# Designed miniproteins, single chains, continued (4): the designs that were tried, part 95

Each design is a single chain, and the fold is of that chain. pLDDT is the mean over its residues in the fold that is shown.

## One batch from the design tools (miniprotein)

Design m15296
Fold by ESMFold2-Fast:
Structure m15296 (fold): chain A 65 residues (1-65)
Amino acid sequence: MSAEELEQLTVDNAKKLAETLDPILKKEILGLVEEFRRRSATLSDDERLLLIGEFQRRVFSLLSG
């Protein structure tokens, strides 16, 4: 799987998850998705993989309270 494919899958999964959550958590996750997309556009594949890990950690933190 390419970094671009993994990035798109990560974004799609996060958006799908957000649709199943309350409006506050949905807004927070969608905000993280927009930040992630903006940052990833200027990065190398290796840097994108690190950013995906950071994004997943931040989403987990929101879900954990």
Scores: mean pLDDT 80

Design m15297
Fold by ESMFold2-Fast:
Structure m15297 (fold): chain A 72 residues (1-72)
Amino acid sequence: SLGDKIQQILDQLLKETNGDLDKVIEKIENSDLPTELKLGVLGSLAMYALLHRHDVDTMEKALEKMNKLIDE
């Protein structure tokens, strides 16, 4: 499913960055992923940041990046 693909991408990025959420955002932005997948991964990252890391700042950054992608 699309959701499974999104979670697989997020899990891989978290492993590659050793849990550095700012680097996860950077890798998503610089990737060749379709816009729909970028939005899905950023949304999952925002939820992960809030629920598992208690990181409101990263959640807000991820949501801001999603808004920018929608406006383009």
Scores: mean pLDDT 87

Design m15298
Fold by ESMFold2-Fast:
Structure m15298 (fold): chain A 94 residues (1-94)
Amino acid sequence: SRSDAQDVIRRSQQILTDSHTLYVDNVGQLTPQQQQDVRTMMSQMDDYVDTSIRNGQRAIQTGNQQDLDNARSYTDQAQRIYDQMRRMFDQVQS
């Protein structure tokens, strides 16, 4: 539904915002190798969020279930990267 697609878009935008905040607050505590790993994860997350938002916008316009399913899949992939980054930062701050 349009509501479901809007919820997916909002979730993707929130993941991106939370990820940037997490990165800014914690990047200085990382080793050089961990900084490179986080930069790679952030790049992949940006791609997943952008793709999710585009699919969500198509789902709003077309009502196509496949576009909505694709948007959800990419949002879930972005969430997994966020969770991985959060675990890495938690280990450094513990």
Scores: mean pLDDT 86

Design m15299
Fold by ESMFold2-Fast:
Structure m15299 (fold): chain A 83 residues (1-83)
Amino acid sequence: SMLQEMNLQMIRAVEAKDAEKLKEVLKELQEKFPDVPQEIIDTVLEGLLEAMKLPPVQAKLRAGVYMIALGGEVLVIEQRKKR
């Protein structure tokens, strides 16, 4: 799914320590899912930027946790709107 592809791109950006790519993907996610509160987007961005400071394995694991949480929120909102 598009959400899964975006999650993978964000994890890759964290692993590569590419803050610009991370911000780009997260901005696209917010544009596609505007009902996601900005506070959640900001919290995820801050957490992923902090994850970039970690060694590669820990960076990927922490990014994965944030992506699972964000993806869950997005799916709940979209399922409600689909109906």
Scores: mean pLDDT 77

Design m15300
Fold by ESMFold2-Fast:
Structure m15300 (fold): chain A 79 residues (1-79)
Amino acid sequence: SEKDKIIEEFYKLVQEASKLLEEARKKGLPEETINEYRQKIAEVARKAWEAIENGDLETAKKYLEQLKKIIDELRELVK
C-alpha cells in the first residue's frame, strides 16, 4: 500500500540521518552544529510520523521531503 511505502521511506531516512550524525561526530564537526541538525531531524521526523498515524499521507510526504532536504544538507557537510 502507499502507506507502507511511506513508512518504509520514513525508516530509511531516519536510519540514514542517524548514520550521518555519527559520521559528523567522527569527522569532528562542531558539537553545536551536530545538535542543531539532530534537533531539526527529530522535529521533522516527529511531524512526519504524526501525519502517518493520522492517515494524512500528503502531509507525511511533505515532511519526508523536508527530512530528505535536511539529510542532503548534512551529507554535504560530512563530505
Scores: mean pLDDT 89

Design m15301
Fold by ESMFold2-Fast:
Structure m15301 (fold): chain A 72 residues (1-72)
Amino acid sequence: SLAEDARRSARAGAAAGRAGDAAGAYTKNWEMYQAIKDGGGSEEQGRLAREGALAGAAGDAVTAAKYNELAA
């Protein structure tokens, strides 16, 4: 499902951020945001996914993971 795909991308992004790969973290969280958007998810889900992407890009894996769980 799109929710499972989004969570998978989110977890991969969080792992990349924790490893110091901010670009990889952002890319995975961006994929999650696109999956939610393409699946007709709500504006709130999109906002949560975007917050997760920003946290992942900053290397904050914990915050990225939390926002991605909320988005799913």
Scores: mean pLDDT 68

Design m15302
Fold by ESMFold2-Fast:
Structure m15302 (fold): chain A 108 residues (1-108)
Amino acid sequence: MYTGRDFLTDEQLKEIAKEVLSEPLNVEKLEELLEKYLGRGVLVTINQIISQYPSHLFEFELHYLLNLGKQGDVLAAIMLVLIMEKVGYTGKLRDEALAIIQKYLDSL
């Protein structure tokens, strides 16, 4: 489990959010930032979700993270983008998650 929204400063979350919105996405740098600010546990959670691909459970996890993002958990939207990028899974879920992250940055 991750609880990053309760442990990240606005500056730390802003730094991570800006990295996710970079094109092309630098997966290595994003993972380094997540480990630096949240510890190894967040990467363990991400890899556990990735290990379920391909499955219906994997798709349920992606929708769960998107729903958390829609409820204001920007870190969940960030995790969703990283998971999709690492797996090579493409679709509208990525665009929706990126929109949540952009809206967060625009609110600052």
Scores: mean pLDDT 82

Design m15303
Fold by ESMFold2-Fast:
Structure m15303 (fold): chain A 96 residues (1-96)
Amino acid sequence: MSEIDRELILGQINGVENPTVPQLDENIVNIIKEAMENGETIAIIYETSDGRITLLIFDPDGSILEQLSLDNISLEEAEKKAKELGAKKIVHIKLN
C-alpha cells in the first residue's frame, strides 16, 4: 500500500505553470488520496466564473498524466475527455 503525501499532491499542482490553480482544500486532497490508494486515475476540473476550464489528470502514483487548458468547451466535454484519458473519479471545482 502506497500512501500519497499531501505535500506531494500540492507540490505537483503548485509546480504546474498555470497562473490560476487555487490552493486545494483538505476535502479535495483527501479525494485525490483515496483515488490513489484505490489505484484509480483521478481528474480535477477547474471551472472559473468566466467559463475557462482547466483539466488535471493524476495517475495512482501521484504523477500528473495530463494538464489541459480548455477554452470554449463544456463541462460535459471536459468530463468525457477525462474519462477517455482513464479517469475513474472526476472532481469538479467551480471558482468564483
Scores: mean pLDDT 65

Design m15304
Fold by ESMFold2-Fast:
Structure m15304 (fold): chain A 58 residues (1-58)
Amino acid sequence: MERLREEIERLRREMSEISRANRDKLTPEGVMPKDVAAELSRLGRELHELQEKLDALE
């Protein structure tokens, strides 16, 4: 349980840091560069899988 919570929090921090680091690269329309968008999508998918595992244990 704790290990999954720790990994979820780590991924959330990484996603927040990536968003913050690339804040100046957002277009006025709020579009992220393709490489950054792909990385955030990958991390979001990992986060979703970990959340599903945690939910299954509760």
Scores: mean pLDDT 76

Design m15305
Fold by ESMFold2-Fast:
Structure m15305 (fold): chain A 142 residues (1-142)
Amino acid sequence: AASPDVLETYREILLTIKEALKSNDSPEESAKKIVEKLSSLGLGINSLIAGSSFGVLPTLIELSSKDQEEKLVLIIEELLKYGADINARNIFGKTPLEIALEKQLLKTASFLLSKGAKISPDEEPVVVASEDLQQVYEEVKK
């Protein structure tokens, strides 16, 4: 199970991403705030949480709504400039492209494909995060 400090760190990241999608900030400023929040928590853009990938890109896509898709694509483009892994998996083991397709975010899926995203980027077993991390995600998603 994840420690309470890890669960709170994950909650702060999710809230920062959710706010970046809703705010009137530019896509560049929104991406910068996400990167700066990760850094303030001792994390890099591609860091693991409790040994599991949280994936900034797939988490951003999963927390987005369809009406935010134009801003979402531009934030993804800025996060890629910060070195975000386009094929990084979220805590459920899902890739950015897989989530975009599941949510029918076709503009996002097309953009990801143009940047080299894959549905199944590796042949290794997918690791799903602990129930504690999944519970924090479900609470913030509301």
Scores: mean pLDDT 79

Design m15306
Fold by ESMFold2-Fast:
Formats: C-alpha cells, structure tokens, sequence
Structure m15306 (fold): chain A 100 residues (1-100)
C-alpha cells in the first residue's frame, strides 16, 4: 500500500469516527497520519497536506457548531497553510499540539 493510500484509509476512518462522535478514535487516526507524514518526502507531505485540508474542511462543515467540528476546522487551517507555505515541520508540530 502506498503512503497516500494509507493516509486516505486513515482519513476515511477519521471521518467515520468524527461522524459517530468518537473523539478518541478521530484523534488516534490523525496521530497515525502525522507519524506517517513525519517520515515522508517533501513532495509526499505537500500532497498529503492538500488531501488532509480538503477532508478536514468537509468534516468541519458537517460538524459545524460542535467541539469536534471546531477541532477539525483548526486542523484544516493548519493543513491548508502548510500546503501553501511548505512549512510541513511546523504544521506537524502544531497539529500534534491540537490533538493533545
């Protein structure tokens, strides 16, 4: 399985957890994505942050007005900014802090 296939499967599981209100499972799936990204190439990180931003924006929209929706919105903002700026190391650190 490619890195992107692994990340997309974890994003699917994170989305299912979020819609079920399972905050612990949502956080765990995202932590696994961040660990995979910490060892990825710059090109793989850029593609992954684009996909993360899109998926997290959809979760934030679906869960608008909830604490989990606000967490997804903040994570989406970090992912979108990382894809635009190329500051993947800073984004990984900030996303880890948000998942605490």
Amino acid sequence: MSLMEQINELLRKASEAALAGDVAAFREQLRQILELLSQASEEEQREAFVNLGMALQEMAKALAGTPLGELARRLAQVAVEAAASGDFEGALARMRELLE
Scores: mean pLDDT 87

Design m15307
Fold by ESMFold2-Fast:
Structure m15307 (fold): chain A 100 residues (1-100)
Amino acid sequence: SLNVEVRLSKAQREKLRALVKEAIKIVRESIEKKRKEGDELGVQDLEVVLKWLENAEPPKTLAEAIAYLLTLIGAGFVADKELSEKLAEIAREVARILNE
């Protein structure tokens, strides 16, 4: 088996679990902001993004971490500029952890 079956270290898995939790928190906060602003279409779009992130379990393998990274990139295309920049920062941190 090549890289797709490689288990991440305990330290990498703990860091990635924290980032998964942070990404969900950031999207939820953006949804609440859009609800207060009356942006009903923006809320609907971000609820789809939230489901993608909630369905993405914390990565345990390199393949799962790459799938999570692609989910963050996809979420950024749906998000407004502010949320997209925050998700891009999380994606960069995921990539950094994978290179440790």
Scores: mean pLDDT 84

Design m15308
Fold by ESMFold2-Fast:
Structure m15308 (fold): chain A 98 residues (1-98)
Amino acid sequence: ASLIAIAVGLAISELSQEQAKEVGLAVARKLRELGHDELARKIEKAAEEGLSPRDIANVVTQAISQLSTEEAVAVGEAAAEKLPKDLAEKVLAIARSA
């Protein structure tokens, strides 16, 4: 779980602000589907306030680190769908090894 959180956070920190917002919102949507509405709201607020990729990465990392391994895998996979291919492959490799 912690490795997935770190991998997703590192991937987001390398993105443009617009890409980081898209990945963050995908994570938030998956968190809502899993019943973590308060964690989703924190990420949605960071994205809408136009926070830096690093700040969005920090909020996402903190949210994923509070999840079970199974939920962290699901959220990591949702993030990977919006990531550039090279970063997506790194996140998926860690998620699939959990």
Scores: mean pLDDT 85

Design m15309
Fold by ESMFold2-Fast:
Structure m15309 (fold): chain A 91 residues (1-91)
Amino acid sequence: EELQKLIDELNERIKKLGEEHVKRSRALRAANPTLEERQRWFDEELEELKKIDPAAYADFLLSRGENKEEVDKIIEEDKKLTQLLQELAAL
């Protein structure tokens, strides 16, 4: 019964985190092919935009800054999901 409660709690956490992770990952990947390529494209796009239009650069930084934070969250969520799956497998 105690083991079943732990399994149920882990499954609920995995489900909730997994749903959020899939939604966020899908949205970000639709805009960028890979996280590594995203970092490169982000840097290149910012450098070019800064030279052409400083005002648009500021607006772009806000949008891309949020995307960078979302990338970091996706990586952290994947790490947490892996940890929870390992804990579940150990039961």
Scores: mean pLDDT 62

Design m15310
Fold by ESMFold2-Fast:
Structure m15310 (fold): chain A 60 residues (1-60)
Amino acid sequence: SEEELRELGRAFAEGDEEAERRLLNLFYKDPSLLPLLERLMTALSPEQRANLLALVRSLQ
């Protein structure tokens, strides 16, 4: 699950629309995954981080 989330976050940051849908569904089913998203953001480039921030905002 953690590795899957990391791979989905990376693919989404690179523009994969299917990865975006999977991430949204995972967060709706298990909100405890949100702390893992913060870890991904600290490891990503500024551009990739901006894409993940947009996803997080869509959940709020």
Scores: mean pLDDT 69

Design m15311
Fold by ESMFold2-Fast:
Structure m15311 (fold): chain A 78 residues (1-78)
Amino acid sequence: EVEELRRKARELSAEAMKKFNEIGPELAKEYGKASGDPERYKKVLEEMRKKNPEQAEEAEKLSAEDDGYLRKAVELER
């Protein structure tokens, strides 16, 4: 069900963003603005990993799961 996949994606996105904000609110803001810009996205993630590698890795995992669910939702949409 598309709605369920979107709900899971939103929950994972919220968890990832919460972890990013714990690493640094400035970096979390840049992460959000990096949407659609893979080079900017990579630079922000590198900075987050320098600040707190453990939490950044966990947030990246949540973000990847979010993308996976969102991608499945898109595939199921008509």
Scores: mean pLDDT 74

Design m15312
Fold by ESMFold2-Fast:
Structure m15312 (fold): chain A 68 residues (1-68)
Amino acid sequence: SMDEYREKLVARFRQVAEQLYLYHNGNVDEVREELERVISLEKSRYKDPEITKALQEEADEFLKKLEE
């Protein structure tokens, strides 16, 4: 289903976010920029507002945890 597909995309996006954090040695600004690029690419590919929203929410939560 689309819901299961969205959950898999979010899980993969979370893994990408964690890898980007390690690659940029904890630089939050660099990670934010890269996550925004990934979301922009997904937005252009799917044009599904629910996918874009889910990825944005995951990015916001990930970045929040890094700022604490």
Scores: mean pLDDT 80

Design m15313
Fold by ESMFold2-Fast:
Order: C-alpha cells, then sequence, then structure tokens
Structure m15313 (fold): chain A 61 residues (1-61)
C-alpha cells in the first residue's frame, strides 16, 4: 500500500545517508571528527531499525 511505499523510500534515503557517513568515517583521520561520525552513524542505525520494525508490522497484514 501507499504507506509501505512511503516507508520503503524513507528507508532507501536513510541507507544512502548511512553509506555516505561510513565512507567519510573510513577516510577521516581526526579522532574528534571520527568520534562525531561514529555517534551520527549509531543514531542513524537506530532510526533505520525503528523504520524496519514499522515496515515489518505492515507486512504482517
Amino acid sequence: GAKLQELTLKLIALELTLLGLEIDLKSETDPAKKAALEAEIENLRKEIDQLRKEIAELEKS
């Protein structure tokens, strides 16, 4: 349904953002910036996990 499509597009956008941050982390040499990127990645992973749970609940129908 439309809600599943909306959540799937949001998931794709978040996964692309995560990929960009992981690439930045691999090339970062400043320990402070590296720690900030790791924290941002962890927050984004939590958001992705919550969204995946919403998608799974819709797929149970």
Scores: mean pLDDT 85

Design m15314
Fold by ESMFold2-Fast:
Structure m15314 (fold): chain A 71 residues (1-71)
Amino acid sequence: MSEEELKAEAERIAAKHPEVTHAYARVVGDTILVGLVLKPVSRETAQKIGDDIKAELSKKFPEYTVKVSVG
């Protein structure tokens, strides 16, 4: 799978969450890095969104390390 396909899948997964205003992804070696910018939400909601995205990406790409940052 290409880096473009990985980025597209990460962005597609993030876009399922209406609280996500921006999502960007990059691939560095065996690591998928995902940055999220959210609407004002509770800390618990932000954590859940990040965890849900990380879990789905880890399930799809088990050979990659997935890191999600919420800012």
Scores: mean pLDDT 79

Design m15315
Fold by ESMFold2-Fast:
Structure m15315 (fold): chain A 76 residues (1-76)
Amino acid sequence: MEEAEEEIRRILEEAGVGHLAPLVIEQLKEILSQEKPDAAKITGLVLWVLAELLEAGREDANKVSLEILRTIEKAA
């Protein structure tokens, strides 16, 4: 989890939404602490990040959201 936390923080900071990192990391820790992580909860978290990036006017919102999803998948 430490590498995934660092990577997510880096991705969000580089995307200009680093203020979202604590909430995303907290939700991810809760999801991954379950014996069977809920894929729907992971998808919901990534979609929420996508929406926040779109509101921030990020043209690369889809790319950033996919990088976060890939980081989560490697940690699960």
Scores: mean pLDDT 78

Design m15316
Fold by ESMFold2-Fast:
Structure m15316 (fold): chain A 84 residues (1-84)
Amino acid sequence: MEKQREASRYAAENILKVGEEVEEELRRRVLEEAERLAREVSRSEGLRRAAEMDTGYREELEEEAEREEREERERREEEERRRR
């Protein structure tokens, strides 16, 4: 539960960061959708779904989702290497 709440908050922050020039109405809509999706999915998937909602910033939001997935993979690799 806590992870889902943190994922939605993180998705919302990243969406606003990418869409700084987005109108308030669009930002609110994207944030609400990101929160809904993040409750049921991972943070990365939440960002990808939110990107599909905002056609104007789809590419930027998708890049943010890819960065988050890459960060997650790197952390897992580091964890495994440290265990060795």
Scores: mean pLDDT 60

Design m15317
Fold by ESMFold2-Fast:
Structure m15317 (fold): chain A 75 residues (1-75)
Amino acid sequence: SLEEELEKTKEKILETAKKILEHSPNVLKGIGTVLRAIGDVLDLELRRKQGTPLEELLEEAKKILKEYEEELKSL
């Protein structure tokens, strides 16, 4: 379901941010990335509660995940 895909995508965002922290040469920047990822996930949850369609939220969540994946690859 779209709900399950959104939840898995949110989980992957946080997991990717944790990996960025683990592999970051700068711990403070790594912590900043994790806090940003938490903020991004909370924003998706807020928009869901405000009635944003699941399809739009999932598309946005996948774009956010891609950004974190690219950041991890650049380390």
Scores: mean pLDDT 89

Design m15318
Fold by ESMFold2-Fast:
Structure m15318 (fold): chain A 84 residues (1-84)
Amino acid sequence: MLVKNFPDGGAAAEWLAEQGAKRVALYSTDPEAEAAALEALRRAGIEVIRYPDAGAAARAFLRGEADALLLISKEAATALVPKK
């Protein structure tokens, strides 16, 4: 599992695109940070599945329903992808 922290969802979206992510499970605690991250992911061509809580997003990622996980707050973003 590759885990990386970012200052915002835009930086996380760029890294996820570099990792080859196509579908991201997303949870955010901040609506403005979420909107910015959604726009960055859309520009990167990544499909987003929005979840109501971090546990639901993490479970979807672990079950392979998404190939990456993105957790966003007002101050930071954390992105996870499987290790090859």
Scores: mean pLDDT 82

Design m15319
Fold by ESMFold2-Fast:
Structure m15319 (fold): chain A 70 residues (1-70)
Amino acid sequence: SLEEIERLFEELKAVETDPLRFTVIGLLYAGAVTLEMIIERYPQNRERYEKELEDIKATLEEMLAEARAA
């Protein structure tokens, strides 16, 4: 969900120190917000874009694990 992505973004803001990686994280978050807006405007496409949100979430979870390991 977008709420889980927002939580991951806040956690990454606290632990990610690399400015390039943080830029990528910001772009992924912006993409998630955009997808949620598209789902609200075109609910017939919900299932497709929810899959894309899950992919963004998985990427952010991986980046969070990497940041914590550094």
Scores: mean pLDDT 83

Design m15320
Fold by ESMFold2-Fast:
Structure m15320 (fold): chain A 79 residues (1-79)
Amino acid sequence: NQAIIDEIQAKIDKIRSLLSPHRSLLLQSSEEVRQLVNEIEALLAQAREAIAAGDLERAKELVDRAEALLQQLGQMLSN
């Protein structure tokens, strides 16, 4: 169980590290970019709550969704 918690937490930290340095610039972008950033942050907060509740399956699903939205954000910014 601790190994799974550590894996999920590492993914949360990675996503935060990619967003945090650019957060102010991203929030000054289009409404679509702002909504994606807010959704990613909400999913990461929910994932931490799921870990605290012992629901590791839900925490993994929430982090996987956050990763998918982060990839979508990256594609929008690359084009």
Scores: mean pLDDT 82

Design m15321
Fold by ESMFold2-Fast:
Structure m15321 (fold): chain A 55 residues (1-55)
Amino acid sequence: MSSEPTDESTKEAAEALKKAFPNMNEEQEREALRLMLLHRFDVEKVLEAFKKKYG
């Protein structure tokens, strides 16, 4: 899928975040969702942004 966010892209981003941060609480999950929306479900950008804030 070239550029459009899809159900699969959302799932990939969520799985990558959960894998990198398995102990996410509700607050962190909310921030993760916000970052996914901000970065158009780009897994790499979301992981970098989340790591910058919580890593």
Scores: mean pLDDT 72

Design m15322
Fold by ESMFold2-Fast:
Structure m15322 (fold): chain A 66 residues (1-66)
Amino acid sequence: GSAEARAAAERAREAGGEEAGEAAQKSFVYMNSGNLEGARREAERAREAGGEEAGKAIWQAGVHGS
């Protein structure tokens, strides 16, 4: 849930700076709001800023938060 999402955003920020962390956080906000297209776009932005590590952090939160 929210704890896993927050941890993933922090990890993305460590991998790609504030841009990756903000994008990861927005991805989870959009997902919780039912905006799946917005969530996907922000997740892509986080991966672009932080690479595979940022993408993995978001994936891990999705797996553990489910």
Scores: mean pLDDT 75

Design m15323
Fold by ESMFold2-Fast:
Structure m15323 (fold): chain A 91 residues (1-91)
Amino acid sequence: MAAARAEAERLRDEAIRHLEEAKELLRELLERGELDLELVEEANRHVERAGEHVRRLQAAGAEELVAEVEPAIREVQRLVQELARWLAERE
């Protein structure tokens, strides 16, 4: 019980860390006003790693900890949508 909780909390912390790193990269791309494909790919890798941790939390039934990650996921999704709109307007 206690050991399982500690492992789940570690997965939550790692997911949030990856999402925060993705957020910083996405904000840098928006601020620069220039597309850097390598930064986009790095941000995507962080989002994928966060997704893996969230799936492990869901499999473990840790709904409470998944809920703690949701705000960071929504913030990254908003930044991705902003980049997508910016790219569409440049074409």
Scores: mean pLDDT 82

Design m15324
Fold by ESMFold2-Fast:
Structure m15324 (fold): chain A 94 residues (1-94)
Amino acid sequence: SARERDIALFRAGLERQLLPSVKSSFELPEEEQLKVLKKAFQVIAEDARQLGLEEVAALAEEYLKLIEENKLSKEELQKLIEEFMARVDAILAA
């Protein structure tokens, strides 16, 4: 269906944009890392809204806020991103 294709393309976009951005950001200073992550999550939220995936868009905004408001270690950030991806999968499977 068209919805299944939209979901598949969105998930491919997460792997192309979010996961590489997180991985590359680990080598950056804290301020630059936050800037990269903010841009990535804003794009994800906008793309999700355009596709009618409002729950995913809200989740991306929630996780960005958690990242911005907390001083996270690399390990904590990695875990938080893994939790974000798992929650996205749960929403898309519903």
Scores: mean pLDDT 82

Design m15325
Fold by ESMFold2-Fast:
Structure m15325 (fold): chain A 87 residues (1-87)
Amino acid sequence: SVRDQLRAIADRYLPEIVKLEKEYQEALKAGDIDKANEYARKLNEVLSRLRRDMVAAAQAAGLTREQILDLLFEVERELKARIDKEL
């Protein structure tokens, strides 16, 4: 299913996202604002790539804009829960 394709895409990005989130939190705890900003930018870049890949897969499957948005919100919610468990 398209949903399983989006989950598989999220699974590929999960280790990088978790690593960057940990680096970001460590920089914040150390009071290193420059490092925290660097990791926040990298995290945003990774999340942007993830979203583009998910949108591309959903569009290729012929989903409408509304179906894409609904599915993305669901998969992103699941991903956030998985990230929280790794932190």
Scores: mean pLDDT 89

Design m15326
Fold by ESMFold2-Fast:
Structure m15326 (fold): chain A 78 residues (1-78)
Amino acid sequence: DEVEELEERVLNADPEERREVAKEAIRAALERAGVTVELTDEELAELLDALEALAASPAPSAAKQAEADALLAEILAK
C-alpha cells in the first residue's frame, strides 16, 4: 500500500524534515491520481500549510477530509 509506505517514511523522518517529505508525498499522490497539473513550489507550500493547520484543528475527521478535498479542488481548478 503506497499510503502505508508513505506514512512509514513520514514517521521515520526527523520532525524538521517531515514537511519536505509531506510536500513530496502530495506531489506523488497528485501524479498517481492522474493529475496532469504541475504545481509550483509556492502552490504546494500553500496547500501543505493549509493541510497542516487543518490537521492541528480539533475538528472531526469527516469535516477535515471535506476541507482538504475543497482545498485540493481549489488548487487544481486554477
Scores: mean pLDDT 64

Design m15327
Fold by ESMFold2-Fast:
Structure m15327 (fold): chain A 70 residues (1-70)
Amino acid sequence: SSEVEQLEAAAQRAAEAVARLDPELAPQFAARLQRVVDLFRDDLASGGVGIDDTIALHKETLDWLAEQLA
């Protein structure tokens, strides 16, 4: 769906933004986002089961990033 594509694109843009602003933090953030993207791809292959868990992990990843930047 378009929502699925938008979520993946948003994650990629977020990783790129962190890479531009904080190159030392970017690899760890990218690795954490990679886990979210991997779950998302697996959910798509399985018919979209577990999307809520993928969204929750993405939120936890962004909360982690916010703490690192504070």
Scores: mean pLDDT 75

Design m15328
Fold by ESMFold2-Fast:
Structure m15328 (fold): chain A 81 residues (1-81)
Amino acid sequence: MSKEELEVEQSLTMVRISAIIHLEGEKKEEALELAERAIEAVRRGDREEAIRALEELAELMEREGLPAAAKTAREAAEILR
């Protein structure tokens, strides 16, 4: 795993923890699905899909009032650009 991939996976772990603690129901499931989609894309080397999933995750976190988690997801997307 590259250093960049490791940093992105660590960021995704932090965002997932935030979702588990702060979200409920369908929004929690949506956030966890987006995080899983991003990590699987990173592991496959599909940077475009990983960036897309991370941006969608960031938008969801921002809408749900979790700006720190949204920033972490956006920074992870920037690492992959």
Scores: mean pLDDT 85

Design m15329
Fold by ESMFold2-Fast:
Structure m15329 (fold): chain A 71 residues (1-71)
Amino acid sequence: SEFQKLKDEAKKILSEASKDPSKSKEADAAFRVLSAINQGGDLNLVKEAIKALKQGNYEEAIKLADQATKG
């Protein structure tokens, strides 16, 4: 499923960032995105959040994850 692919992507980013203390902002953003996916957030907003996360735009990733869970 598309949700499973997005979840696996977010988990991978979180796992890799969590190994490096200098990547705490990336780990925090990845955790927030993963939480949004686990809460059943809006699929399109979650996709955009993962895109922002991969681009290093951690504030935008968190904002999009927050928007995905509003309802």
Scores: mean pLDDT 84

Design m15330
Fold by ESMFold2-Fast:
Structure m15330 (fold): chain A 89 residues (1-89)
Amino acid sequence: RAAEIEKRLIEEVEEARRRGIVSEEEAEELKKLVREAGEALAAGDEVAAKKKLGEALKIAARAAARAGLMSQEEADAIIARIEAEVAAL
């Protein structure tokens, strides 16, 4: 169910904020992107949903690298792959 996935992702963003992995600003942007992706999916716009989720994942990758949960090289590789996939949509 799209609503359950959206709720779960928003809960995970709030958990990352509580753990200091993402900033307050990043958490608000991530929640906004998750909600917008859910709205796009409900409207049948899978392309828009993928673009919004790609932006969210890029923010998450940068935050994870900053928090030391992955290397900067790993985060950069993830971001480059997402940008290529979104550009192909």
Scores: mean pLDDT 83

